# Ledger of designs, part 14: designed miniproteins, single chains, continued (5)

Each design is a single chain, and the fold is of that chain. pLDDT is the mean over its residues in the fold that is shown.

## One batch from the design tools (miniprotein)

Design m16482
Fold by ESMFold2-Fast:
Structure m16482 (fold): chain A 100 residues (1-100)
Amino acid sequence: MKEEEERKKKLEEEFRKRGAELAAEVRRQLREGTADADAQRRESVRLEVEYNIKIKGISTEELKERLKKFEEENELNPAQKETLEMYLEVLEEVEKERKE
């Protein structure tokens, strides 16, 4: 139990570092005129999906159900709908990678 808690803390620290690196990379790309806003947004979404699965222990199926419920319970604007579609795409990619 305690060893699992320490592993989770290390993983959380890794996710924080990845998030900070992503933010720095987005700023760099914007300055250099090489920005791929869709790809960077997708990386951010992927980080959140992996966090929920690996840190919170939520299954991809449970995450899909939560996103579906959120969409049904809330009136989403176009930007929120685009983000939701990105979440669903990333969840499907993570499921394909989960063959093991």
Scores: mean pLDDT 72

Design m16483
Fold by ESMFold2-Fast:
Structure m16483 (fold): chain A 85 residues (1-85)
Amino acid sequence: SMEEVREHLERARRLLEEAREAEGEEQLRLLEEAGLHVERALYLLDREDLIRRLRREYARAYEAGDLERMREVLERALEEAERAL
C-alpha cells in the first residue's frame, strides 16, 4: 500500500538524519537500518531498477569504508522513491 511505502520512507529519512550526527559503529548501524527501509519501499513501488543500483553503489561504498558515500547513496535512493510516489 502507499501508506506502507510512506511509513518506510519516513523511517528511512529519520534514520539518515540521525546518521549525519553519528560516528563509527552507531553510524553504520543507522545506515544499515535506513537501507532496509529504503529497499522495502522500492520493492513495494516495483522499482527493481533502483534496488539494483542502490545495492551496487552501497556495496562499493561499504567496501571502501566510505560512510559518507554510503549515506549519500541511501539519500539519493530515498529521493528517487519519494518521486515515484
Scores: mean pLDDT 90

Design m16484
Fold by ESMFold2-Fast:
Structure m16484 (fold): chain A 99 residues (1-99)
Amino acid sequence: NAQEYLNKGIEYFRKGDFEKALEYYEKAIELDPNNAQAWLNLGDLYFELGEFEKALEYYQKAIELDPNNALAWQRLAELYRKLGKEKEADYYLFKSYML
């Protein structure tokens, strides 16, 4: 099921096997495209790979599905800081505190 694939993806991500983590996160999303946690984890994976545009897309998807997830807003803030967008980073960090 979707949750089982998500859990496998998380285990591979922790081990640094990003190819396997990606495979299982994609399977989780295929079964349950509304799982905000799967999109957040996919964003974290692309962030670790330095693919910041994809990380941004997936963090935004996680926030669209669950706007009350403070961690997703914090991840978005960290990403904008990495991109040198301090004002946007501060705004998204502030959003995480409003939850």
Scores: mean pLDDT 89

Design m16485
Fold by ESMFold2-Fast:
Structure m16485 (fold): chain A 74 residues (1-74)
Amino acid sequence: APSEEEVAEALAKVLRELEEAGVTDVGVINQALGEVAREALAAGADRALVQRVLRKMLSGWLEGKSVEEILAAV
């Protein structure tokens, strides 16, 4: 089953791809990260772990933190 580090890296990868594409819409970012979270859950990741990491990624992005800063806080 995916670990907290593996879930965080998967979410970070998608968030970096969205940043590189110039996507700033919170709804689009939330939908994309939600898709990664669903894949992690399907792979057997712990639900509370996925929710915790997803929340940290979204809150860090809303605060204007870099993906690297968000990962360091997980």
Scores: mean pLDDT 80

Design m16486
Fold by ESMFold2-Fast:
Structure m16486 (fold): chain A 83 residues (1-83)
Amino acid sequence: KGEFLKAFGEYLLRQDPNNPLAHLYLGEGYLKEGKYDEAIESFKKAIELDPKNKRAYRLLGEAYRKQGKTEEADKWFKKAEEL
């Protein structure tokens, strides 16, 4: 559930604030809770820290799709496939 993913992400951030996996788990937690703006911000930070993380690009696309921003979602899905 989103609650557990956020708690785990927060735990990882306390160990290392630059851990891209921490931001990925936070984003997934927000996404499951329907907090799409927070999910987008978390996934963008995960990509900033690890630009080759295909999963983060796909999850960012999914968050935009959930907001109804289909054109933006398609851009991020395409970036994931180019990795």
Scores: mean pLDDT 85

Design m16487
Fold by ESMFold2-Fast:
Structure m16487 (fold): chain A 65 residues (1-65)
Amino acid sequence: SEALERARAALERAREAAARGDLEAAKQHLTVAGDYVVRAISLGDVEEALELAREIRALARELGL
C-alpha cells in the first residue's frame, strides 16, 4: 500500500539522519514512519505494518529516543 511505502521511506530517512548525527531529524522521520504504520494497519496491511513497527522501535532504541 501507499501507507507502507511511505512508512518505509520515512524509516530510511530516519536512518540517513541518524547516520549523519541529526537526532532531531531522525526523531521527526521516525514519528512520520509511525503515523504511516498506523495508517497501514487501518487499511489491512497488519503483518507488514507490525514488522515496520518493530524496525522503527529498534532504531529508536539504538538512538536512545
Scores: mean pLDDT 87

Design m16488
Fold by ESMFold2-Fast:
Structure m16488 (fold): chain A 88 residues (1-88)
Amino acid sequence: DEKKKKAEELNEEGLDLLTEGKYEEALKKYEEAIKLDPEYAMAYHNAGIVYEKLGKYEKAIEYYEKALELDPNNELAESNLEIVKEKL
């Protein structure tokens, strides 16, 4: 599926931007990936990380919960969710 492939490419671009500390640009890439593939658990998880880095804890919780809903075995998303809830 071309949409899913493009979503994966956008997720990779977002990860590169995230590692460069370009949080707002990374977020845009993850949001575009989610728009193309609304069930892409990894893109929700990565967007949650960006919101956490930006101090937007309520948004980080929302995105981590969605990532965990789509992939219940994502222990890292569960761990990150617990950490962010302590900051709220």
Scores: mean pLDDT 88

Design m16489
Fold by ESMFold2-Fast:
Structure m16489 (fold): chain A 67 residues (1-67)
Amino acid sequence: SAKEEEEAKRRKLAEKRSEENTKIADEMLARREKQTGPRSPEERKELEKQIETTREGLLNVHLKLLG
C-alpha cells in the first residue's frame, strides 16, 4: 500500500541521515581523541550535538558579519 511505501522512504532517509551524522561525529571525535583521549559511545552522541550547535552558531555569526 501507499502507506508502506512512505514508511519505507522515511526509514531510508533516517538511515542516511544517521550515517552522515555518525561519520561527522567520528571525524571530529578522532581529532579530539588525539587531544583528550578515548571516548565512550554515549559521549559520541553528546559530541555530535555540540558539533551541530557550533555549526548553527557559526552560520549566525557569518550572517551578522555580512553587513
Scores: mean pLDDT 68

Design m16490
Fold by ESMFold2-Fast:
Structure m16490 (fold): chain A 60 residues (1-60)
Amino acid sequence: KEKIKSILEDLLKVKSPKELLELSKDELIEELVKLGYDKNEAEKILSKYSNAKELIESVL
């Protein structure tokens, strides 16, 4: 949960919540990779969520 919150906080530094909600799971993984996260790690974390809305709602 703490790791998911940290990831969301990093994403929110470069994109608004509205912009994040418009991203597909693959696009979220690309944004995390741009922020320095490992692609395999990002994929594993996001595999628990079907979309960006579920991920955001899990921590907000």
Scores: mean pLDDT 73

Design m16491
Fold by ESMFold2-Fast:
Structure m16491 (fold): chain A 69 residues (1-69)
Amino acid sequence: AVAFVEREGALLIAEARAIGSEEAVARVEKLTRQAIEAARQGDYLTALELLAEARRVVREAKERAERER
């Protein structure tokens, strides 16, 4: 399941970059690193929770960017 977490994290980072929010990119990158480490340790529940938080960060950044445009 580590490969799944790595793939999902990469997609979230790419989406944050597309939004143009450096703060969202930094936060998502940190959360995805923590999720990958949790998955490597066999803590898949923590990994999925960290990915869910990263998804919330991306969603909030996207919503904020759409209000500016």
Scores: mean pLDDT 83

Design m16492
Fold by ESMFold2-Fast:
Structure m16492 (fold): chain A 92 residues (1-92)
Amino acid sequence: SEEEKARQEAVNILKRTAEIARSVGNDEAAKYAEEAAKLVETKPITRDLGIRIISLALLAVGAQVSKELGIDPEQAKKDLTEAAKSLVEELK
């Protein structure tokens, strides 16, 4: 179904977000993203939830290319970790 496809895509995006976070040494954000991936398997993927998941993925990519974009890597790490934690707290 379309709902099952949306859920699988959400899980896939969160797993890739965790991989990107781990690749830049942000194990804390990676763990929160992995926890979010498990939690969304039992939740309806609303528009608002979808936007939050995509925004988290964009923060992870931003952290990965922070030097090229002139972003402070320390700030990028904090922003990604707080966003991932916030998503987990809202999904509980």
Scores: mean pLDDT 86

Design m16493
Fold by ESMFold2-Fast:
Structure m16493 (fold): chain A 45 residues (1-45)
Amino acid sequence: MEEELKKLGEEVKKLIDRINDARRRGASPETLRQLEEELRKLAEK
């Protein structure tokens, strides 16, 4: 369990970084929603 949590945390960090980068660049709401869907997929994995 902890090993999976560590991997999940790393993937979440990557997605959060991408979302933050997109927000800073003023990405469209559609782009932000797509990134959010990727985050949901990680939760479902």
Scores: mean pLDDT 75

Design m16494
Fold by ESMFold2-Fast:
Structure m16494 (fold): chain A 57 residues (1-57)
Amino acid sequence: DEEAELLRKFLESFGIHFSFEELKELVERARRENPEAKQPGYALEVAFREAVRRAKE
């Protein structure tokens, strides 16, 4: 849940708001769909990009 909290704060700094549950799902999906990526920040980066994409729709 630490990563979801970091993602929430980062997105809020850009005026982008999602529920904590949505952010948690985004992080978990990024990890599940990118099992080869073992870098600590990779799932956060993928989840951030997806959150920004959804916010622009």
Scores: mean pLDDT 75

Design m16495
Fold by ESMFold2-Fast:
Structure m16495 (fold): chain A 75 residues (1-75)
Amino acid sequence: MEAGRAGDPADVEPLVRALLEDPDPAVRRQAAIALGLIGDATEAVEPLRRAAREDPDPEVREAAQRAYLSIMSRQ
């Protein structure tokens, strides 16, 4: 498989894990942004929605909400 500019399905799983499990809020925020940039990451929709509601860091919640809306706008 070859990585495209929009991302590879293999990139989604590590980013979802980073978003939900990484102890560093900066890493979780970057994971949310990266998932939003992939665009077609439907598997990220529920993890991003969860992070937007439940993450203790307000900047991570904002990034997750923006990423969620970006993915949903393409449906």
Scores: mean pLDDT 73

Design m16496
Fold by ESMFold2-Fast:
Formats: structure tokens, sequence, C-alpha cells
Structure m16496 (fold): chain A 56 residues (1-56)
């Protein structure tokens, strides 16, 4: 699954109130963006994942 696909699935889970599952997908997407050298995008997703984990 691509980083973009992980973000799309995370957004769907977030809309369903599944914050823990959405957080896990955002962390996975962030790691893939880091692997691709897209540092800012990866940071943004990790921060979003951390915020959602607090709500779960």
Amino acid sequence: MSADQLVQQGRRLEQQGRYGDASDLYFQAGRRYFDQGQIQQGVDLVLRGQRLRRKA
C-alpha cells in the first residue's frame, strides 16, 4: 500500500471515529514518506497520528 493510500484509509477511519486505527495508518504513512525523503509530509502525519491517539 502506498503512503497516499494509507492516508486515504486513515481519513476514512478518522471520519468513522476510529481514532486509534486512523493513528496507526497515519504513522505507517509518515514512515513511508520519510523513506521517500519527504520529511515535512512525514512529520505532519506523525503529529496528526499523535493527536488522534490522545482521543482514542
Scores: mean pLDDT 83

Design m16497
Fold by ESMFold2-Fast:
Structure m16497 (fold): chain A 68 residues (1-68)
Amino acid sequence: ALPLLEEALERARELGDEELARSLEQAIKSLKAGDVTTALAALHDALKIAPEELRPLLEEARRQLQAM
């Protein structure tokens, strides 16, 4: 899940989507701290504002986190 979230963060930064980037940074930070529940909440927020291009990548990250 972490590599998918990091890729999505770089794509969000390329798009200039600061709100999406902030949500993804929170998800990555929480996951690195071992807090899967908080990471899933931040990823849920990211998915609400994600462009269609990034949605499949973020949905796969969510699936992987839910399987942990």
Scores: mean pLDDT 81

Design m16498
Fold by ESMFold2-Fast:
Structure m16498 (fold): chain A 94 residues (1-94)
Amino acid sequence: NEEQLARKEFIRLQFEELSKEYTPEQLISALKEAIKEDPNNAELYYLLGKAYEQSGQLEEAIKAYEKALEIAQKNNDTELIEKTQKEIEKLKKQ
């Protein structure tokens, strides 16, 4: 669990830094490649949702967040479940 938490924190911090230098489209492409290598990583789908949201692709963002929520629920990742539900609710109110 600690190794997974450290990896998730590292990925999130790296995404924040990359978001300053790369376009949302470049981030989407990179995240899709990462997901191919680790398809059960809910954090990658959450970040994919954020990248789609930044590009204005709201329907794709919701789908990515819903996939992140599904995987997070299977993994009992309470923090990611809460964060992902909040993002879905915000986008559905638009």
Scores: mean pLDDT 80

Design m16499
Fold by ESMFold2-Fast:
Structure m16499 (fold): chain A 94 residues (1-94)
Amino acid sequence: MPDIRAELSEEGRKALEKFQEAVFKAASYAANGDKEKADHYLQEARKYAEEAIKLSKNPEAVKARFYRAQATVYELLGDKEKADELYRKAAELG
């Protein structure tokens, strides 16, 4: 994520790193069919994404990344309709 990291303060970079860790955990649990834990880590990812958005010079890029992350998790859970909607929202942001 070189471009986004280059536009963030140190606090913003830490928020983005925590966001990515939460997304990785959400995706891992989703791949295992654990919807409850996947949703829990998506909620954590949302908190860190909101922090990164406030600290970013490109908040739309962070929002797009969050929508793509949610879409991937829902796709792994078998919710293709929700995933497709979230991929579309990410594309609208760039």
Scores: mean pLDDT 79

Design m16500
Fold by ESMFold2-Fast:
Structure m16500 (fold): chain A 64 residues (1-64)
Amino acid sequence: SELEKKEKEIFEKYAEEANKKAKELLEEGKKNKEDPLETAKRLLLVVAEGESKAYAEIQRLREE
């Protein structure tokens, strides 16, 4: 359906944004010699933020 296509585009958009942020975070963690566990925690937060943004945008489209 048209809605499913738009939902896919929204997820792809936020997945791309999250991947970019994750890459930057990994580079920063390596530069700062961060503990791998702390880096992993920060990566999970980036993923959670991306999902939250994607679902919020999808919810708005579904309510229109």
Scores: mean pLDDT 83

Design m16501
Fold by ESMFold2-Fast:
Structure m16501 (fold): chain A 77 residues (1-77)
Amino acid sequence: MLTEEQEKILKDWFDALDRDGDGTITKEELRAWLEGVAGRPLTDEQVDAAFAYYDLDGDGTITYEEFKAAFEKNSVY
């Protein structure tokens, strides 16, 4: 399980990704962040795989709870 400090870091990352300030991350926002980290454009397949990994409810947006759960699943579990 995440510590309070880890949750704060994830929330800071989520808020940075949530460029529209709507409380959710869209596929376009995730793409922009991932391309920034990679320093180059990514393929649609790479972005789709990353988005599907975080979009646990399949609703086309990533909530903070989904983002946190996906991080825990990959990094701690």
Scores: mean pLDDT 70

Design m16502
Fold by ESMFold2-Fast:
Structure m16502 (fold): chain A 74 residues (1-74)
Amino acid sequence: SLLEEAERLYEEALEAAKAGDVEKAVELAREAVRLGVEALREQGIEISKEEEEAAYERAEAEMEKLAAAAKAAK
């Protein structure tokens, strides 16, 4: 399902971020958000364009923050 694929991609994004691979983490996180939003819309949940854009921005920021923390770790 789209939701299961979104969860898998987000898990891969977190792993990439922890490894310090910001570009890969952001790419995977954006794809996870895209599939997650699509899955919610298929269930009849209303997601506005503004909410979708906010979700992308939040996912990118989270990946960047996590990768920065990973680089700061010993």
Scores: mean pLDDT 83

Design m16503
Fold by ESMFold2-Fast:
Structure m16503 (fold): chain A 65 residues (1-65)
Amino acid sequence: SLLELQQRIIDEATRIVKLAQEKGDEELYRRAVELAKKAQSATTIDQLKEIYEEVERLRKEAEAL
């Protein structure tokens, strides 16, 4: 469902926020918070899919640190 996908994206973005806080990476923190906000404001599954791709890219960047 739309709500399940939205929650999954928010949870993933929140995980990246915590990683950014632990590492003191303000840029990563800012990007993760903005993706969580985008997910909360999304009204369609297509919007959430686009945001999910952005969260996946950011997660890979965070894991490479």
Scores: mean pLDDT 85

Design m16504
Fold by ESMFold2-Fast:
Structure m16504 (fold): chain A 60 residues (1-60)
Amino acid sequence: EPSTIEMVRRLADLVELWIEAERKNASPEVLKLIEEARKNYRDLEKFDEIMAEVRKKLAE
């Protein structure tokens, strides 16, 4: 199970990525992925996979 510190770090990363998406006027699909990551922040593997996909889409 993820520690409190690990969960806080994930949520911080999520917020940073959310701000980046808003700054770049990202598509609704990217914003939906960020919300999906938020719902899965306790699932290590799924959270990381979704966050990686969002980062990939924002890099384009």
Scores: mean pLDDT 78

Design m16505
Fold by ESMFold2-Fast:
Structure m16505 (fold): chain A 74 residues (1-74)
Amino acid sequence: MQQVLNDLKAADLVREADKLAEAGDYAAAIEKLREAKALNPDSPRIYERLSEVLERAGDLAGAAAYRALAEELR
């Protein structure tokens, strides 16, 4: 049950992060995605989103690291 609640909350955080990134607020988007990662550390989708937002924010090293983690989780 707790995992289902964590999954729902993580999905909401990802949705909020997508809206923040579209508005250009990459710092807030990254914070929402880090919260989602803490709830669902094994979700490739969260790492993919972190990689995308970090790349748009200019953190190419951080983006590459999270992209590699997303591929590892598959």
Scores: mean pLDDT 81

Design m16506
Fold by ESMFold2-Fast:
Structure m16506 (fold): chain A 98 residues (1-98)
Amino acid sequence: SEKILKEAEELKKKAREAIKEGDLEAALEEIEKILDLAEEALKKGDYETAIKLAEMAIELAKELLKKAEEKELILRAIGLILRAIGIIIDAELKIKQS
C-alpha cells in the first residue's frame, strides 16, 4: 500500500500540473491511472488506500471540470468521478462485512 500511495502522489502532481497548463487530456490520463491503482488496492484488500485514491481522483476531476469547456472532456471527467464513487461504495461495503 505504501508503494501504491507514493505512485498515486506522483500521478496527482502530474495531473495538477497538466490542469494548470490546460492539458486536460493529459490530466484525465493521470486521473485514470490513479483509479487503476485504487482498483489494484481494492483487489488486494487494501480498502483504506482504495478509498483514499478514489477521493483523490474525484478532487482532481472536479478541478479539471472548472476548466473543461468541451463536452467530451466534461463527460470523461464525470465518468471518472462515477468510477471513483463505485470504488468507494465497494470498499465501504467490504469493510462493513468484516
Scores: mean pLDDT 90

Design m16507
Fold by ESMFold2-Fast:
Structure m16507 (fold): chain A 97 residues (1-97)
Amino acid sequence: NMSQLVRQADQAAAAGDAESAYQLNLQIIDALTQEELKNAKTEEEKQAVLEAGERTRAAVDERYAAGEILRASEVLSLYYGELSKLYRQLALEKKNK
């Protein structure tokens, strides 16, 4: 349940539990990726969804390594930001082919 993962991640972050917040944020990325895969219609869209997940994981890993504690809303923003960039790239590639 995404709503439960979001609440748990935000509670861990509020408590200063960086490790639990990090692990819950990784679970949020996985859950977002799985939901978006259900909506993807083409192979290119599926690859974009998977790539958005990997890019978001890398960004979260870097911020965790820097000692930052992320809230779920920041992770959601990162994920949909990366997915938007990738879908925009696909639209441009389709126009130029």
Scores: mean pLDDT 87

Design m16508
Fold by ESMFold2-Fast:
Parts: C-alpha cells; sequence; structure tokens
Structure m16508 (fold): chain A 82 residues (1-82)
C-alpha cells in the first residue's frame, strides 16, 4: 500500500487540499493501473466538492476494474451531485 494515498485522503479530510492533491499525484504515479488509487483520487476531489473531477476519477477506476462495486456506487452518487 502507498503511504502517499493515506496522506492524500487524510489531508483531504482535514481540508488541506493542496497537500492532498500533491500526495495523490505521487500515489497515482507509483501505481497508475490501480483502480484503488484512482478511487482514492476521486475521494480527494469529493472532499473538495469538485464532483465533476470525482466523476472523472471514479470513471477511470471503473475502466481499470469493471467489477469494482465501490467504484460503480461512488460514480453513481457523484453523478447525482452534478
Amino acid sequence: SSPHAGIALGAAYFGLYGLAEKAMAKALAEDPDSAEMWLAAGEVYWYQKDYKKAVEYYQKALELDPTNVLAKTLLEIAKKKL
């Protein structure tokens, strides 16, 4: 597991969005084909209320793993916020 993903989600939860985005970018660079990393990135944007970017990142997670129920669910919820 990437320490950068944990840092990104924690930072986003506490409203430290600049730190969250930088940590998330490092996590995605280390594991660009991980559906879980793209889900975490979408969650970072969700905390910022950037639902359009959350949708884009959740779509990428679902493209990488079409069987990921969490990615599908989060995508549907984020789309309802648009």
Scores: mean pLDDT 84

Design m16509
Fold by ESMFold2-Fast:
Structure m16509 (fold): chain A 72 residues (1-72)
Amino acid sequence: SIEEAIKYAKEALKLITEEDPDNKEAQKYVLKAIEALKNGDIEKAIEYLRKAKSLANEKAQKYLEEAIKALE
């Protein structure tokens, strides 16, 4: 579900912003993923979510993983 993926991505963004506010690259990729999801570009969204997951803290990684699973 695109709607579920957006919800999980927003939770990840909140965690990154609150716990690791200087991690601008992770925040950037989550925002790009949300934008791609809103445009229906599932392939780009998954790519951006995977990039964000590689840069994010462990708590945010779990939400990003759930976002990816919601798209598969």
Scores: mean pLDDT 86

Design m16510
Fold by ESMFold2-Fast:
Structure m16510 (fold): chain A 59 residues (1-59)
Amino acid sequence: SRDTLLALAEADAGLTPEQVLEAVRLAAEGHSYAEIVRRLGLPLSPAQLRSLVEALLAA
């Protein structure tokens, strides 16, 4: 479920649900995952963020 994915992102990468939602919003606006990681200071790679966003959109 989305809640399980958000809990795993927080536990494994230290991401809050608010950071995940902001990253999804920026991706929807056309920002690259590399730019989103840099702008939000996220502790994961652009490829990891892409996988997380794709999993959340599929849930």
Scores: mean pLDDT 77

Design m16511
Fold by ESMFold2-Fast:
Structure m16511 (fold): chain A 60 residues (1-60)
Amino acid sequence: SRLDELLAAEEAELERLRKEIERLEEEYKKTKDPEIELKLLVYRIAAGATELVIERLREK
């Protein structure tokens, strides 16, 4: 169904975001760059929003 396709796409996106967060966390440990800290904040917000979308799709 269209909802199953959307759920699969959002789950794949969440996995991609989590991997990017892990990469940025390792980079931030080495550099302490404020730009990387901001990128981490943005990606963490995006991951949180994606988790909420997944939960809502699972309810329907």
Scores: mean pLDDT 87

Design m16512
Fold by ESMFold2-Fast:
Structure m16512 (fold): chain A 78 residues (1-78)
Amino acid sequence: GPPGTASAAGAGEEAVLEAALEAWRKGGDGAAGAGAVAADGTTGSGVATGGEEAAREAARKAAEAAGPDAVAAGGGAM
């Protein structure tokens, strides 16, 4: 996207949603039967049939993982 324009609250949520959606698409190798379509086609290959719910849940998990517990000065120095 264009630089110089960012919303403090909205940008974080949208970025997490996009990252979670992409992770879900990349991790969607479980659909071996429809993998050929899902692998190449990013159209409606199940995203409207429950993919949206999975994407929302993944976004919430990503937001939780991005918490200060992951990288904090005295939390997890992994």
Scores: mean pLDDT 50

Design m16513
Fold by ESMFold2-Fast:
Structure m16513 (fold): chain A 100 residues (1-100)
Amino acid sequence: SLEEEFEEIVEELKKVLEDESLSPEEKLNRMMALIQKMLEIVLKTQDPKLIEKLIEALEEVIKELEKMREKSSGELKDKLDHAINSLKALIERLKKWLAA
């Protein structure tokens, strides 16, 4: 089911968040790809429970990106700043969908 697929993506995202062997750029790319898959399921199901879980996952990703940003400079820092701002904007859109 799409709900089972969503939960599998959540578990994979947790593994990526905890993986200290990945480069910052690879970790960013992996997290963003998993978020995109979760968003596609949310758009197909329009399930408020999955929207709430996606918001929680986005908040955890933002925390990790902010930690990575503290250790970053130049182009990588700019990419992380852009990703953080994009995910914060996505959370605000998802919250509006829950309120509707």
Scores: mean pLDDT 89

Design m16514
Fold by ESMFold2-Fast:
Structure m16514 (fold): chain A 73 residues (1-73)
Amino acid sequence: SHMEEAIKRLAERLGLSPEEAEKIRQDFEELNKKILEKIQETEKNDSSPEAVRKAVADALIEIGDFLDEVFKR
């Protein structure tokens, strides 16, 4: 998957241990599930293009926050 490939490349570049890489992978998988659930819930309650765009923008912010935390670890 794109997620697994991205995490593998990031781990290699940062010189992370296999254990650290696995924790990051699990955290990212959990974040991805939460993002998908939020987008799906938004689509069910308000299918307007504006609401969907807002949900996607919020997801990008959450991904950015996740990356900031990865670099702090």
Scores: mean pLDDT 75

Design m16515
Fold by ESMFold2-Fast:
Parts: structure tokens; C-alpha cells; sequence
Structure m16515 (fold): chain A 94 residues (1-94)
């Protein structure tokens, strides 16, 4: 199924919310992201990373610079960027 940008953002927000609310491990976060791509193989991982940056910046605008720095460092590994962004949100929420 071809997801819209809005649907990608919604699913990204749900994964990030679950990870923060239930304090998921790095491995559990990675598994959730990988499961999303197994279900939606047509989604560009870079689009998912961009959605994670948008969601994280909306939830914690004070972390915007750190979130962008993570995305830039992991430009070649967007899944790892999303994992690190999610871990940053968990630390900020604690």
C-alpha cells in the first residue's frame, strides 16, 4: 500500500510515542521501525527519518538543533537516525 506523507508522519508519531511512553529499549525501537518497513517496503527510509525529525521537533522544539544534528550524522543510515532521535526523546522525557 502506498502511504501518503501524512500517513507516514502518523505511523512515525505512533512508533515514537510508544517508545517514549513505554520506555522501549534501543533493540525494541529498531524492531518496531524494521517491522514498519517490512509492512510498507515502498516507503523511503529517508522520508521516515524526515517524519521523525518533524514529529520530534513538534513535541520538543527545544531539541530541534540536536535532532537535526542526529539526522545529518546518520544521513546514510536513516533507520539508525530514527533510533537515536527516539532515544534522545526518551532521555528528555525522563
Amino acid sequence: MKLSDREIRTYTALILQEAVEHNLSEEEIREAVETFFKTNPEVDPKRFMEAAVEVATDWAPELAAEVRAIAERHADDPIEAVVEITRLLQRHAA
Scores: mean pLDDT 84

Design m16516
Fold by ESMFold2-Fast:
Structure m16516 (fold): chain A 84 residues (1-84)
Amino acid sequence: MTKEQMEELARRLKERLEAVLPPENIVDLRVGASEDGIIVAVIGLKRPPTPEEVAAIHRVVDEVAASELGKDAIIIVLFYIPEE
């Protein structure tokens, strides 16, 4: 993927996730590729997500991956919480 494609993917993920999570819970969102070309979404959250929020995040990520990268595309999701 190009840098521009990764930035657009991050933008779309953030917009969709802000619709399903509390507006203030998403602090940061970045998309990159590992050395093996695996796409990783790193999501900074204000607090630990609930099980329902985790399920919603995975659904959104899977839908965006299928739409932008293809049906068999996998995005690995990593959460981090900046100092509370």
Scores: mean pLDDT 77

Design m16517
Fold by ESMFold2-Fast:
Structure m16517 (fold): chain A 68 residues (1-68)
Amino acid sequence: SLEEQKERAERALVLLHLLGASPEAVEALARRIKEAGYDLETTRELLREEARRAGLSEEQIERVLALL
């Protein structure tokens, strides 16, 4: 459901922030994910791109994406 997709995306964004992404980057990313209608493929790519930009390791990126 859309509600479940939103909740999972919100949990992934929280973990992304805890692992090193700035609050401003997370807020901007949350808006982009919402504009994409929480589409799983788009959400995964947007989270992966931001995590790499924030300097997360591949293992940390996999942990964030596993929440989706």
Scores: mean pLDDT 89

